# Designed miniproteins, single chains, continued (5): the designs that were tried, part 95

Each design is a single chain, and the fold is of that chain. pLDDT is the mean over its residues in the fold that is shown.

## One batch from the design tools (miniprotein)

Design m19291
Fold by ESMFold2-Fast:
Structure m19291 (fold): chain A 92 residues (1-92)
Amino acid sequence: MEQVLELAEIGLEEMWKNKEDPLKGGKEAAEAIEEKVKSLDLPEEEKELIKGMALAVAAVAYMNNPSLEEAKAALPKELEKVLEALEEEKKK
């Protein structure tokens, strides 16, 4: 879980660097996240989930916040919402 937040920050920074081309920013963010995830000792299925979550959280923070600092500050909250939704689904 700690790793998802770190990966989301990496993705967000790549999106910010490419703010004139969001599609390129998204692709570079996904590639940077993938490079970090492959160093984790996790099952393939779990790695795919973590990559998807980190990229989604970064993208939402990027879209909803006017500055990089505010977007970074929003990352924990956006991640928390995703985690709560997944936990509720398991427990109903």
Scores: mean pLDDT 77

Design m19292
Fold by ESMFold2-Fast:
Structure m19292 (fold): chain A 67 residues (1-67)
Amino acid sequence: HHMEQRKRELVEEGLKLFKEAIEAYEKGDYKASAQLFNKARELFKQAVGEEEANKILEKFYEDYKKK
């Protein structure tokens, strides 16, 4: 129960930071973008593990490119 809620909170926080990283990149702040992206990745790894975190990031990247 609590572990499932914590996992969801970490994924939601990671997604928020990932969106902030994209916004920073679009504004030309590559240093801030890299820092935010690394934080998002670490949160995804904590939530679902490294292998699954990589799959989530790949899916978000593909979805972003389709826009």
Scores: mean pLDDT 75

Design m19293
Fold by ESMFold2-Fast:
Structure m19293 (fold): chain A 100 residues (1-100)
Amino acid sequence: MLTREQLDRVVRLAVAQIALSVLLNTLEKGIIPSVEEVKRIFDRVASLAEEAGLPEVAEQLRKLGDKAIEAVKNNNIEEAIKYVREALDLVSRAMDEVEA
């Protein structure tokens, strides 16, 4: 059972999860987005984590974003997929913590 505050936080994390899932799907299709696009997505999901009251998760998302950006700069799609999956796992775990 979620309180209204817990529901609001879960919705913010769900939006972050959707954004990362769309990025993952793009990469899995062999499409490498621009560095600016990857940065925009990770900046947004980190902001959503901060708005959900999870600043440590936001900081970890920014670090994963930096690694994903470097992978994209190097045209290393496998490494980019790895870091986006790590970011998705992090957001999923954060959602579980908020629901507890």
Scores: mean pLDDT 86

Design m19294
Fold by ESMFold2-Fast:
Structure m19294 (fold): chain A 86 residues (1-86)
Amino acid sequence: MSLDELLEEMRKIMEKLQKIVDDPDSYSVEQMKQALEEGERLAAKLQLYIKMNPNVPQEMIDQLNELIDLLVKGRQLLKKREAELR
């Protein structure tokens, strides 16, 4: 797995998560859940890659931290939406 492929996939999921955070009312609970699950899987893969390759670019570490922050925000929004649907 190349670093460029991981960074490109990270950009795609971060853009999707950012759109959900910026306008949560435009997304269904299922759409939010799917994006969060995909982001969580990617974050896990990136954390493993960093553990195996300590000399990764700082940009990758910074983007992983931004992804984790978006996942936390998105999960809080998902919990609120699920509570509303009961």
Scores: mean pLDDT 80

Design m19295
Fold by ESMFold2-Fast:
Structure m19295 (fold): chain A 94 residues (1-94)
Amino acid sequence: MLSEKQKKLLELIEETKKRVLEIMKEENAPESLIEEYELYFDLMLHEVKTLPAEEAIKGAINALKHLAEKAKELGYEKLYEVFEEAIKRLEELL
């Protein structure tokens, strides 16, 4: 059985993935960029199952910070906001 912390982490990553991909499609982001972001989320989801909870949370925070920075550079303000909210929620799980 996954710990309560791991379950909350999985739910948060899945929720964030869904919202991010929906926004990217609405804003007509390139398919290659959507695929790249989806791979980052899939890696985060894999790490929740393979790493200790604290390490998985820290990894997810680092990945989301990278994606947030890239979204900001590309002008996707809505994506940046979603990532910043997700990072804050992940920090609360530590």
Scores: mean pLDDT 85

Design m19296
Fold by ESMFold2-Fast:
Structure m19296 (fold): chain A 78 residues (1-78)
Amino acid sequence: EEEEKSEKEFESKVSEELKKEALELLRKGDAEALAELLSSLSTEERMGIISYANRHATEEELLVLAEALKLAVEREAS
């Protein structure tokens, strides 16, 4: 919504292959696999994936992203 320009800047920090992989996991509804991917990424790369998903994913797919982020935090706590 706000800071649209900042979102696109974070997207530029993430490889096209990684963005495509994240979007495919969102389309499949595979929150656990996406959480594993996000857990392996830096904070900047996670922000890039979130920004990319906001532009290209549906509302339903964004709910998968939210669940994946929650699972990634839980994995890091383990």
Scores: mean pLDDT 75

Design m19297
Fold by ESMFold2-Fast:
Structure m19297 (fold): chain A 65 residues (1-65)
Amino acid sequence: ITPEQLRRLEEEYERRRAEIQARIDRVLAESGDERIDELSALATEYLGLEREWARRLAELRRLAE
């Protein structure tokens, strides 16, 4: 694993995480009554992002054995 590869993945992950956070903030500001369902959907999306991230890290670590 090169530092550049890790940094790229980290920046990509943070960008996507920030996008999900922005959606959460928008839901909280505009959808009071629906926010629980929409927040649950966003939490699922965030969990999916974490799984994808973990999978990519595992793949890179396997190559850097």
Scores: mean pLDDT 75

Design m19298
Fold by ESMFold2-Fast:
Structure m19298 (fold): chain A 85 residues (1-85)
Amino acid sequence: LGRELESLLLPALTAKKITFEQAQRLLDFAERVLREIDEGKAPFGGKPVTRSEALDIIREAMLKVANGEMTIDEAIEEALKRLQA
């Protein structure tokens, strides 16, 4: 799983469009969301979501960052809104 998510960010990292710190922030966000779901919690105190739904939200956010459609902060905020909606 970690390797798959890292692969989504690798082209942006190699092109210097994002920093390793920014990539780590996205990975830490994803880790926290999935951990809270695995613990039976709603991620970030939002609404209950399935692990599959959370992964789709995370993948979409990472792809938008990798494609240059969103900044790291915008992608995290958008994902958080979807998790809280």
Scores: mean pLDDT 76

Design m19299
Fold by ESMFold2-Fast:
Order: C-alpha cells, then structure tokens, then sequence
Structure m19299 (fold): chain A 88 residues (1-88)
C-alpha cells in the first residue's frame, strides 16, 4: 500500500542517517539525508490528511507518490555518496 511505501522510505532514510553519522559522512551528505527525511515526513502528513478526509483524489495520490519517489531518490544519492567516499 502507499502507506507501507511511505513508512519503508522513512525507515530507510533514518537508517542512512545513522550510517552517515557513524561513518562521519560529509555535511553535504547529511543535508541530503535530512531533506529525504523531511520529504518522507511530508508524504506521511499528506497521506494522513487523505485518510482522515476519506479523499481518494487521484491527483493527491500522485502528489504523495512523487514525494515518496523524491525521498527514495535522496536516500539512494546519500548511499552512493557514502560508498564513493569509502572507495576514495
């Protein structure tokens, strides 16, 4: 479900944040992961509003899906940056 995807992305973003802190990642990498967490939290908030209002508007669903994709992309970028730093 969309709610499950939101929770999964938020979980992954928090995990990447922990890894970044443990491995002394760059301030820029931390900024990217914080943005991903904020975006995932915004998706969660909008999904909660949709649930409360029983409003299954396709446009609102699409907006939430784009936020989830954006958060997921941020997590992936942060992971790649940490991986490249370890290889350098």
Amino acid sequence: SLGERIEKVLEEAEEVRREALENNASPFTLEIVESAIETAELAKEKYKEMEKNNNKDPLKITQIEFLVAAASSGVEVARRMMERRKAA
Scores: mean pLDDT 84

Design m19300
Fold by ESMFold2-Fast:
Structure m19300 (fold): chain A 60 residues (1-60)
Amino acid sequence: DREELLERARRAREEAPASQAELRAQLDMAIKELEESGEDDPRLPLAEARIRELIARIEA
């Protein structure tokens, strides 16, 4: 699940147009935060939610 989310996020980041540079930057930061977070990190649910939101905005 988390691995699939990260793959989806990376695709969205790679496909994001230059006009969405801000969203792409936010997604890049969220991906790094999730990758560096441990399973007990209190930020992990927020990072996952943020990634899902940013993917949806980029894919729209």
Scores: mean pLDDT 76

Design m19301
Fold by ESMFold2-Fast:
Structure m19301 (fold): chain A 80 residues (1-80)
Amino acid sequence: IEEIVESLSELEKRVLLTIYERGRVSAGELAEALGVSRSTVSRALARLKNLGLVEQVQIGDAIYYDLTEKGRKAAELLKK
């Protein structure tokens, strides 16, 4: 997991930490919080999902993202 954390871009690390601190968030909330476009956030989320660190959750008509157990462990390593 340390190896995966070291492979993350600065944006991917910030996305992971933001979800860790806020809990379940939308791509729009992440874009606003991080000062980047929704497309930029969506690419970061796609990679984090492929690494098994983030999962997609649908609530009504909205799509949210939350950390997996592996993602929570990765975020805890990033806080150090």
Scores: mean pLDDT 80

Design m19302
Fold by ESMFold2-Fast:
Structure m19302 (fold): chain A 65 residues (1-65)
Amino acid sequence: ASDAQLQKASAEAGAKVQEAMSQLQKQYPEEEVTLTQTLGENSGTITVTAGSASVTITVTQNGAS
């Protein structure tokens, strides 16, 4: 993949994480919002948790192989 594609994928993942954090903070203002990131060879997962609620974001560069 080109450097531009990698940078775009990273920016899109960051935007989704920010949105999930904002939504959970609004719904659970008394709960601590925690981020857990796991990076794989060609994919990664980011889990945003607040109390009993969680949002999982899957990050892949390209699903075409």
Scores: mean pLDDT 70

Design m19303
Fold by ESMFold2-Fast:
Structure m19303 (fold): chain A 63 residues (1-63)
Amino acid sequence: SMEQQRRRELRQEIAKLLLELSKHLDKETFQALADEAGELIAEGRLEEALEILKKKLEEVRKA
């Protein structure tokens, strides 16, 4: 379905952002963020998981 495809695309984008963030954050900070995103994903809140990761990546790029 279109909904299943959209959720797959969101999960792929989340995975890309987590990989990128792992290059910029220390292990402890990254794990806390990954856990928070993982909780949102488990709840089906994929857009919210994507948003927190995008915001964090923007913050580290500006630092």
Scores: mean pLDDT 86

Design m19304
Fold by ESMFold2-Fast:
Structure m19304 (fold): chain A 87 residues (1-87)
Amino acid sequence: SLIEEIREIIEEIKSLTDDPFILSLLESIESHLDELPEEVLEKIKEHLEKALEALKEGDEKKAREHLLEADILVGIYLLEQGVKKVT
């Protein structure tokens, strides 16, 4: 499943860094994966893969940027669902 693939990428990122901001962003993203549609999950996977590549290159700032973009996508989706329930 796409969620399982994303969780594997998250675990790989966790194995490469102890940066508290990165770990916080990963926890935020992971906590909402089961609430997200496949289209959003695919975009999150792309950002996580880019973050992983950045960490492998030693660019923690670039990794933080990609993870923040993924977290923002989660937040936008959750906000849209909240707004849709306000009749």
Scores: mean pLDDT 83

Design m19305
Fold by ESMFold2-Fast:
Structure m19305 (fold): chain A 60 residues (1-60)
Amino acid sequence: GIFTNEVLSTISSKYPSVPKEKLLEKLEEVGKRYSNGEISYSSAYEVQLQAAEKLAEELL
C-alpha cells in the first residue's frame, strides 16, 4: 500500500508488543482497496492509520 511503511513505523512505535506481520497484513488489505479504486489517494493514509491502530488495540 502507498503509506504502508510510514504507518507501520508509527504504529509499531506506539504498540511495540503487536506483531508487525499482523499490522502489515492489515495495511496491505487497505493498499488493495486503494489499488482497486475503493479509496482515494487523499484518504489512503488516514484509512491505513485508523485500520492499523484499531487492529493493534484489538490485539491488546
Scores: mean pLDDT 78

Design m19306
Fold by ESMFold2-Fast:
Order: C-alpha cells, then sequence, then structure tokens
Structure m19306 (fold): chain A 68 residues (1-68)
C-alpha cells in the first residue's frame, strides 16, 4: 500500500512538472499573439488540449490515491 501510494505521488509530481512546462509555453505564445496571431493561437489551442489531458491524468491518479 505505502509503495503504491508513493508511486502514485511520484507520477503525479512528474505530470505536474510537465503541466508547468506546458503553462510556460502557453504564456510565451500568448506574448507572441500580437505578431503572429493565427499561428500562435493554433499552437496555444494544441497546448491547451495537452494541458487538459495532463490535468485529467493527474485528477484520475489523485482519485485513485484517495481510494487507497
Amino acid sequence: MEEEIQRLRDTIAELEKELGKVNERIDKLKSELPTNPEKAQKEIDSLEREKRMLTGQIDALRRRLEKL
């Protein structure tokens, strides 16, 4: 049980790091919107989808952790 709990926490922490990097990329692209809005918006939309997937994975793992 403890080993599984630790593994889930480690996986959540890794996904949160990835989510942080995605957020940084989104922020950078938003700063570039005035110069190339169409390209930047498409890339932001793609990163927002990745952010949703990562958030969903983190949420699922947290729910699993709560049931242990």
Scores: mean pLDDT 81

Design m19307
Fold by ESMFold2-Fast:
Structure m19307 (fold): chain A 118 residues (1-118)
Amino acid sequence: SMEQSLESRVRELKEAALKGDLDKIVQLLEEILSTLDDSELQKMIALLQKALETVDDEYAQLVLRAVIIAIQMRLKGMPIEEVIKRLKERLEKLEEFFKNKKPGSEVREYELEVVEEI
């Protein structure tokens, strides 16, 4: 069913985010944005928000939030190519930040605010 298809896509995005597989996140979102209509994209956002509540990993939470914002940009009429370009830039910044994070370092509130402004 369509709902089972959407739930499967959300599970793949969650798994890729938890693994830090950013190339897979981009690939999955390109497929999602090219195959789903606006109604299905709105349902995808709701399912991703629900999935986000089940994720304790800070990096994976920020990756999934970036995906939600990318879908919201598409719903506002941004071309798929521009949405994907902006997602790639934000995911690269997130990866660089967390790669350089020392064990036990606090993520500063202003760094999270920059991600929320995607």
Scores: mean pLDDT 81

Design m19308
Fold by ESMFold2-Fast:
Structure m19308 (fold): chain A 85 residues (1-85)
Amino acid sequence: VEELKEKIFELLEKAKQAIKQKDYQAARKYLNEALNTASLLGSQLGDPEFMIQVARLVSKALEAIDQKDEEGAIKALEEMRALIE
């Protein structure tokens, strides 16, 4: 469980750095990988609501990236980190 949380935090930090560098393709890849890792964590916790909340935050981050809204994307990443920890 802790290893999955650490991996998600690492992926969110990489996504944040990619967003700041305007490497939106890398940011999208890291977000999708974070979503997949969060799905594994949610399965171990037996919490489908957690999985739904993470999926919605990933969608918000991707929408912000599509609109080139760096602040909105980073805010969604921070909300995901808070949800997991």
Scores: mean pLDDT 81

Design m19309
Fold by ESMFold2-Fast:
Parts: structure tokens; C-alpha cells; sequence
Structure m19309 (fold): chain A 102 residues (1-102)
């Protein structure tokens, strides 16, 4: 159901933020804000274009954070892969939710 997918999105988002908070608490906090806004927009049945705009902001921030952590050697490859997998799972659920709105 739509509600079950939104709940899964929140759970995966929470995991992503928890993983990132160990290495970049500032970026994790900003990602949390964008995640909460995306979930709010989904619940309010906001236009797909508005949700996609926030999704683009989230994707850019996550990618910048991962690239920086990798470049600085602050995180192992295994830990970066775990963060990337959590984000990939988040993207899959969000894409599924957006497809249901189209």
C-alpha cells in the first residue's frame, strides 16, 4: 500500500541518516531535513515536480557527502558501500512511490 511504502521510506531514510551521522553530522542533519520534507510532500499529495525538486537536492547532497568522505579517506570502502546501499534502497522506494503518482 502507499502508506506501507511511505513507512519503509522513513525507515530506510532513518538508517541512512544514522550511518552518515557517524562521519558527517552536519550533512546528516541536512539530509534528515530533506527526507522529512519529501515524506511530508508525499503525505500531502504534492505535485510530482515539487517532490522531484527536493529529491534532486537530496541526491546532490548525498553524492557530494559520499565523494568527500571517499576523497578524505575518513571512511572504509565497506562503510561507504553500506551507506550507498541504504541510499539505493531509499531511491528504489521513492521511485516506486513517484511511479504510483504518475
Amino acid sequence: SLDELIEKLREVGDRLVELLSKYDPEAAARIRQLLDEIIRLMKENAPVEEIRAKYAELSALVQETLDRLRAEGKVTDEELDEIARAYSEFQQILDELLALKE
Scores: mean pLDDT 86

Design m19310
Fold by ESMFold2-Fast:
Structure m19310 (fold): chain A 84 residues (1-84)
Amino acid sequence: DVKDALEALEKIKKAYEEMKEALLNNDMKTRQQILDKLDAEVSPKAPAVEKQLAEGNPEVLKAIKEVEKLLYELRKELAEAKKK
């Protein structure tokens, strides 16, 4: 369902925001807790996301682009923080 797909994408977005802070603070315990929670909450909803993507749902496509942009920004900031 659209609702399940959007909820999964929102959980992914929130997890990446929380993981950025944990990575910058070198908090490996919080990072692992975020990953475990994300797997438990999102993995069951993966088929809903795939179905809505195949159907070309504009809300789901927009949410995925937002997640992709967030990932790009996170990778860029982490790379900058790691520069010697």
Scores: mean pLDDT 74

Design m19311
Fold by ESMFold2-Fast:
Structure m19311 (fold): chain A 90 residues (1-90)
Amino acid sequence: SIKEIVEKFIEDLKKLAERASPEVQSLLDKAINELKKAYENGASVEDIEKLLRKYTAEVLALAQGRDPELAAEIARVFSEYLRELRKAAA
C-alpha cells in the first residue's frame, strides 16, 4: 500500500539523517515533514512523486560537495521509493 511505502521511506530517511551533516539532516527532516503532511492531506501518488523529485535534486545540490557517497546513497533511496510508488499506482 501507499501508506506502507511512505512509512518505510520515512524510516530509511531517518537512518540516513543519523549519518548526515547538520545541513543535510535539516533538509532530510524537512523532506520527512512535507511527505507526512502530503500523505495526511490525502495527496495523490503524483504529488508525492513531485516531492521526491524535488528533494532528490536538493540533496544532490547540497550534499555533493560535503559527502558525495552519502549524497549518492540518499539519491538512490529517493529513486527506489519513486519506482515503488509508480508500481503501486499502476
Scores: mean pLDDT 78

Design m19312
Fold by ESMFold2-Fast:
Structure m19312 (fold): chain A 61 residues (1-61)
Amino acid sequence: SEEERARFHRELAALVQENKDKIPREKLLEIAHRAVRLFNDGKSVEEVLAEAKKLIEEALK
């Protein structure tokens, strides 16, 4: 839905902004691109954001 799409983009943007000084830009863009792809492939907002957060945690190691 449009509401879910708007929420997804807002929360993904916030997640990227929160980590912009902690993770290389290229890696953050890779994670964001993967999240957008999963969402477009029909995954729920919750599933996609959980995966993005997992990838961010891995990048912080």
Scores: mean pLDDT 83

Design m19313
Fold by ESMFold2-Fast:
Structure m19313 (fold): chain A 70 residues (1-70)
Amino acid sequence: SATGKAMNEELKKLRDELEQQGVSPEEKEKKINEKLSELMRRLADRLRAAGADPRLVQNLLKMAEELLKG
């Protein structure tokens, strides 16, 4: 999907930047999880605006929060 492609492109760009900076594997994982959380929250906002089931939106937001705690 177009949304999936855009998310993958943003993640690839971040991974490439972190590799060039020579950050540790731990710092790389942290920054990737932060980006994934951001993308999930962005998707949740779009779904909510489109009138999606509140439970689906809540589950997505919970997944985004769990990424930041791992």
Scores: mean pLDDT 81

Design m19314
Fold by ESMFold2-Fast:
Structure m19314 (fold): chain A 65 residues (1-65)
Amino acid sequence: MELSELMAGKDPLERAALGMAYTGTEKPVAVAGPEDMTEEQRARTQALLEEIHRKAKEIREKEEK
């Protein structure tokens, strides 16, 4: 089963979660947004990464079984 095939037709969130699950990432990549990124955008990005991480964990747990 290829990661690319699993990601085909998925939402960006789902695709990111699959990517994290398959790379074995247990935490989101450190936030390093552009300097022009607002505080609100940075907070939103962090929240989004946390949610992706959570979904990636669930996917990995399912695959390990």
Scores: mean pLDDT 59

Design m19315
Fold by ESMFold2-Fast:
Structure m19315 (fold): chain A 82 residues (1-82)
Amino acid sequence: MRGWDRLRLTRKLAGKEVGVSEPGEEAYLYAKHPGIKVIFVPSNTPQEVIDELESLGVEVRLAPEPTLESARELAEKYLKEH
């Protein structure tokens, strides 16, 4: 159910889609999605995960805090920045 709130933040932004994900397997699934260009993840996401996501062609941005809520807030700020 909470996964729907994450997908709600995936929007087209100048031809690029923005996603928010928890650390772990879901981030890989979003990185493989052809519409997603940037993924925001909590600060406790391991560097190995970040490196692997970037190898799939997506940009990864770390939130300042180790929470999904912090990643969500950063994604909203990024969308406003447009």
Scores: mean pLDDT 64

Design m19316
Fold by ESMFold2-Fast:
Structure m19316 (fold): chain A 91 residues (1-91)
Amino acid sequence: SSMKENIEKAKAYLKKAKEIAERVGASPEVIELIEQALEYVESNPEEAIKYLEKAKELLLEELKNTDNAAKVVQLSEAIKYINEAIKYLKE
């Protein structure tokens, strides 16, 4: 895919990850990190990836600290979408 197509796919995945994180009640810091990544996706993909890796670390800690099965599924989906976005940004 072209760089433009990869950036648009990354943005789409990050918007989905943000929506899920907001709906599951993830920490505000996770939402802010995804928003920062979205700001850098086109101008500086390497910085966007750094924000996304930090967001993933925080989501993984939330995943470890929850006993709610529905929240586990939603947090895992958010992490999956962040991983997909990172893959497109590295292409």
Scores: mean pLDDT 88

Design m19317
Fold by ESMFold2-Fast:
Structure m19317 (fold): chain A 61 residues (1-61)
Amino acid sequence: ARRVLVVAGATEEQAAEAQARAAEASGVTPEVIRVPDLAAGRALRQELLAAGVDATGVAVE
């Protein structure tokens, strides 16, 4: 199954760190999608979950 990590308000470096931590926790490296803010991240994550995608959302400063 496709795994996606939605990261809101994050730099490329912060998104990479979140991806590494998610991979360590789950044993699977997720696809990362960066979005500009929490509202966009929340909306995208809900759409992915509704489509049957295993999606996790993280806000990174």
Scores: mean pLDDT 74

Design m19318
Fold by ESMFold2-Fast:
Structure m19318 (fold): chain A 81 residues (1-81)
Amino acid sequence: MKEELEKRIKEARERAEKLGLSESQKFAAVLGVEFEMRLYENALKELKADPSIDPGLALSAAAGNPEAREKIEKLMEELKR
């Protein structure tokens, strides 16, 4: 996880720089990645979801989005077959 977090932070910084974002926007992008990865770990644990589930979908469900929760439930049902 730590190595993956460092890799994603580096990639986020490189993307923000290529897009010509300001220093404050670059900082926000890095914080977003760190926060997102931590939420993703907690979301997978809470939902008992398979790591193959899209991180954005898992984060949305953990944030209380009912549509995202339904999609994860359907995917988990398909994986049990």
Scores: mean pLDDT 66

Design m19319
Fold by ESMFold2-Fast:
Structure m19319 (fold): chain A 91 residues (1-91)
Amino acid sequence: MPRLVPERLEVLEEDEETLVVRVTFAVRDADGRLLGRGSLVLGFRRDANGRWVLAEVLDVRVLEARDEAARAAVEAALQAAAARARADAAG
């Protein structure tokens, strides 16, 4: 399974009740070779204890891929990460 390695985190929006961040990932194969890069835009809200909790996944994007096969692998890895994030937000 390809590995997502966080490279960059950008705060897009922050106030007392909401936080929106873009996380950019390098996507690497089992041998550590770069397949491509992608981003997730994640929305967070405060819980009852004032902690940031994941509320939603706003965007999933492939930014680059080394070839067409790598693009499919990068997209699948990002969508799997987004699906896990959405499951965590729903629970």
Scores: mean pLDDT 85

Design m19320
Fold by ESMFold2-Fast:
Structure m19320 (fold): chain A 77 residues (1-77)
Amino acid sequence: SMEEVRERIEALYEQARELLDKGDYMGASELLTQAIRLGKQAGPELERYAMLLVRALQYRIKGNEEEAQRYEEEARG
């Protein structure tokens, strides 16, 4: 269901954040690739959701936590 796919994308994003906190940038990127793939298969709303979370993580990698939080809030509504 769409609900289950959304929950999977959220779980992948949270795992990617944990990996970033540990300095595992490659692991985080691999999980985000999975999230984008799930979003694309589920349709435009979940693709947008995954893309906004990818943007959030990119800002966290750059050390811009304020912009990261803004994208996370936009993704979640």
Scores: mean pLDDT 85

Design m19321
Fold by ESMFold2-Fast:
Structure m19321 (fold): chain A 64 residues (1-64)
Amino acid sequence: SQEQQLLQVVETLVKQAREAKANGDEELVEHLADSLGFILRRAKQQNFPQEVIEKIEKALQEVK
């Protein structure tokens, strides 16, 4: 589903952000957080289910 595809992208970005943090790549962490923020705004604009929005918000909170 479109929701599953979006959440897969979110999971990939979180994984990349964790690896970037482990490597001390603060600029990459910031760019990945910005990407998650953009995805969150788009999901809200497209009226994705609240459960999906909350999962993206948790991902963004973890990366920040």
Scores: mean pLDDT 86

Design m19322
Fold by ESMFold2-Fast:
Structure m19322 (fold): chain A 68 residues (1-68)
Amino acid sequence: SREEIEEEILRTVQEMFDLIATLPPERAREYQDRLGALMQRFLENRDDEEKMREVLEELRRLVEEMRE
């Protein structure tokens, strides 16, 4: 459901903030900028479940990149 996707997005965003806090400042800024762009897309598409799933998928990819 849309609510479940919103919850997953917010949980993933919190996870990203925790990971960003452990990165060097220059890398942290890069991921903060990318996160900001995805959050803007999320806010613009809150009425579209499929577009929100795309945002969630991109957020999950960023988490994977940061864990490398």
Scores: mean pLDDT 85

Design m19323
Fold by ESMFold2-Fast:
Structure m19323 (fold): chain A 85 residues (1-85)
Amino acid sequence: LTVTVTFTFATTKKAVEFANRVAREGAALGSFDSIEVTGTTVTVTFRAETREQAQELLARVKAVAAEVGATSIAEPVFEEEKEAL
């Protein structure tokens, strides 16, 4: 299960701070795939084996966003990748 969520901040500095904090959290959890910063927006993509695990990781990321002061959070996109075989 792949989860993608986009966060918006008031400044690029806060967006970068959030990205760095999420990267540190992801290193501890071992589940983050990518973190992309575009101006004042940060797109976080992570993989989870279960929807429950995905929700736990999403809650952690949202908590960090609240601490940094995110102005908006886009709706999370949940995607299941299946191999063709």
Scores: mean pLDDT 75

Design m19324
Fold by ESMFold2-Fast:
Structure m19324 (fold): chain A 75 residues (1-75)
Amino acid sequence: AFTSNGVTLPEPALPAPERDAPIVLTGSGSLDSVTAHALAVNTNIKKVTVTGDVVLDFEEAQKLAASKETEITLS
């Protein structure tokens, strides 16, 4: 797993692989805006699930919701 600013990412998420299961962001802290943008523009990632105390920048959260099927679950 890849960890950035306290947020755990599946390593295959960033190389733009197509996944059968949603990409799950978990942990606590602020998701780096550069990483959030990379996830939003990655056309091979169709679904992202955000869990735990992960904080997203409003603009990056908006891009995730607009460009792909995104589920945000707050704990």
Scores: mean pLDDT 57

Design m19325
Fold by ESMFold2-Fast:
Structure m19325 (fold): chain A 81 residues (1-81)
Amino acid sequence: MSQEEQFLKLYSQALAAIRAGDYATFASYLRQAVEVAKMSPEQVRALVDGLKAYVAQHMPAQAAAIEAALDALEAEIIASL
């Protein structure tokens, strides 16, 4: 499986988990996707910005709480790069 195919699979699983309200599984898959793709800090920030936009569009009632969790996850992922 290519690095791009592995990223897309993990990212799809992360999106499925957050839609289901499973933040722990979401965070695990997102970390794995970032590692497989060997993303830079700039790319991680762009990915998280996209996720915030996704949450605001599809989960507006939960957006504020999830955005705070995404900010914390962004900082943790970038620190581990």
Scores: mean pLDDT 82

Design m19326
Fold by ESMFold2-Fast:
Structure m19326 (fold): chain A 68 residues (1-68)
Amino acid sequence: SEKIERIAEAYKNDTPENLGLAFQLAREVGVDVLLASKDEAAREVAERFRRMEELARLGREYARELAR
């Protein structure tokens, strides 16, 4: 729970360093755990992280199609 609280606080402080820390901790805790959190800020971090991971996956698939 301490890591989830730290993620929420970092996200609320809205500095590049704190946002980087929030995403790093989100990866360590796990997106599923954060999405189940009672803290809305922690859930927002998880949703944004999930979207970034999905975009990276789609980019890799698209690059492989273009290479053919």
Scores: mean pLDDT 74

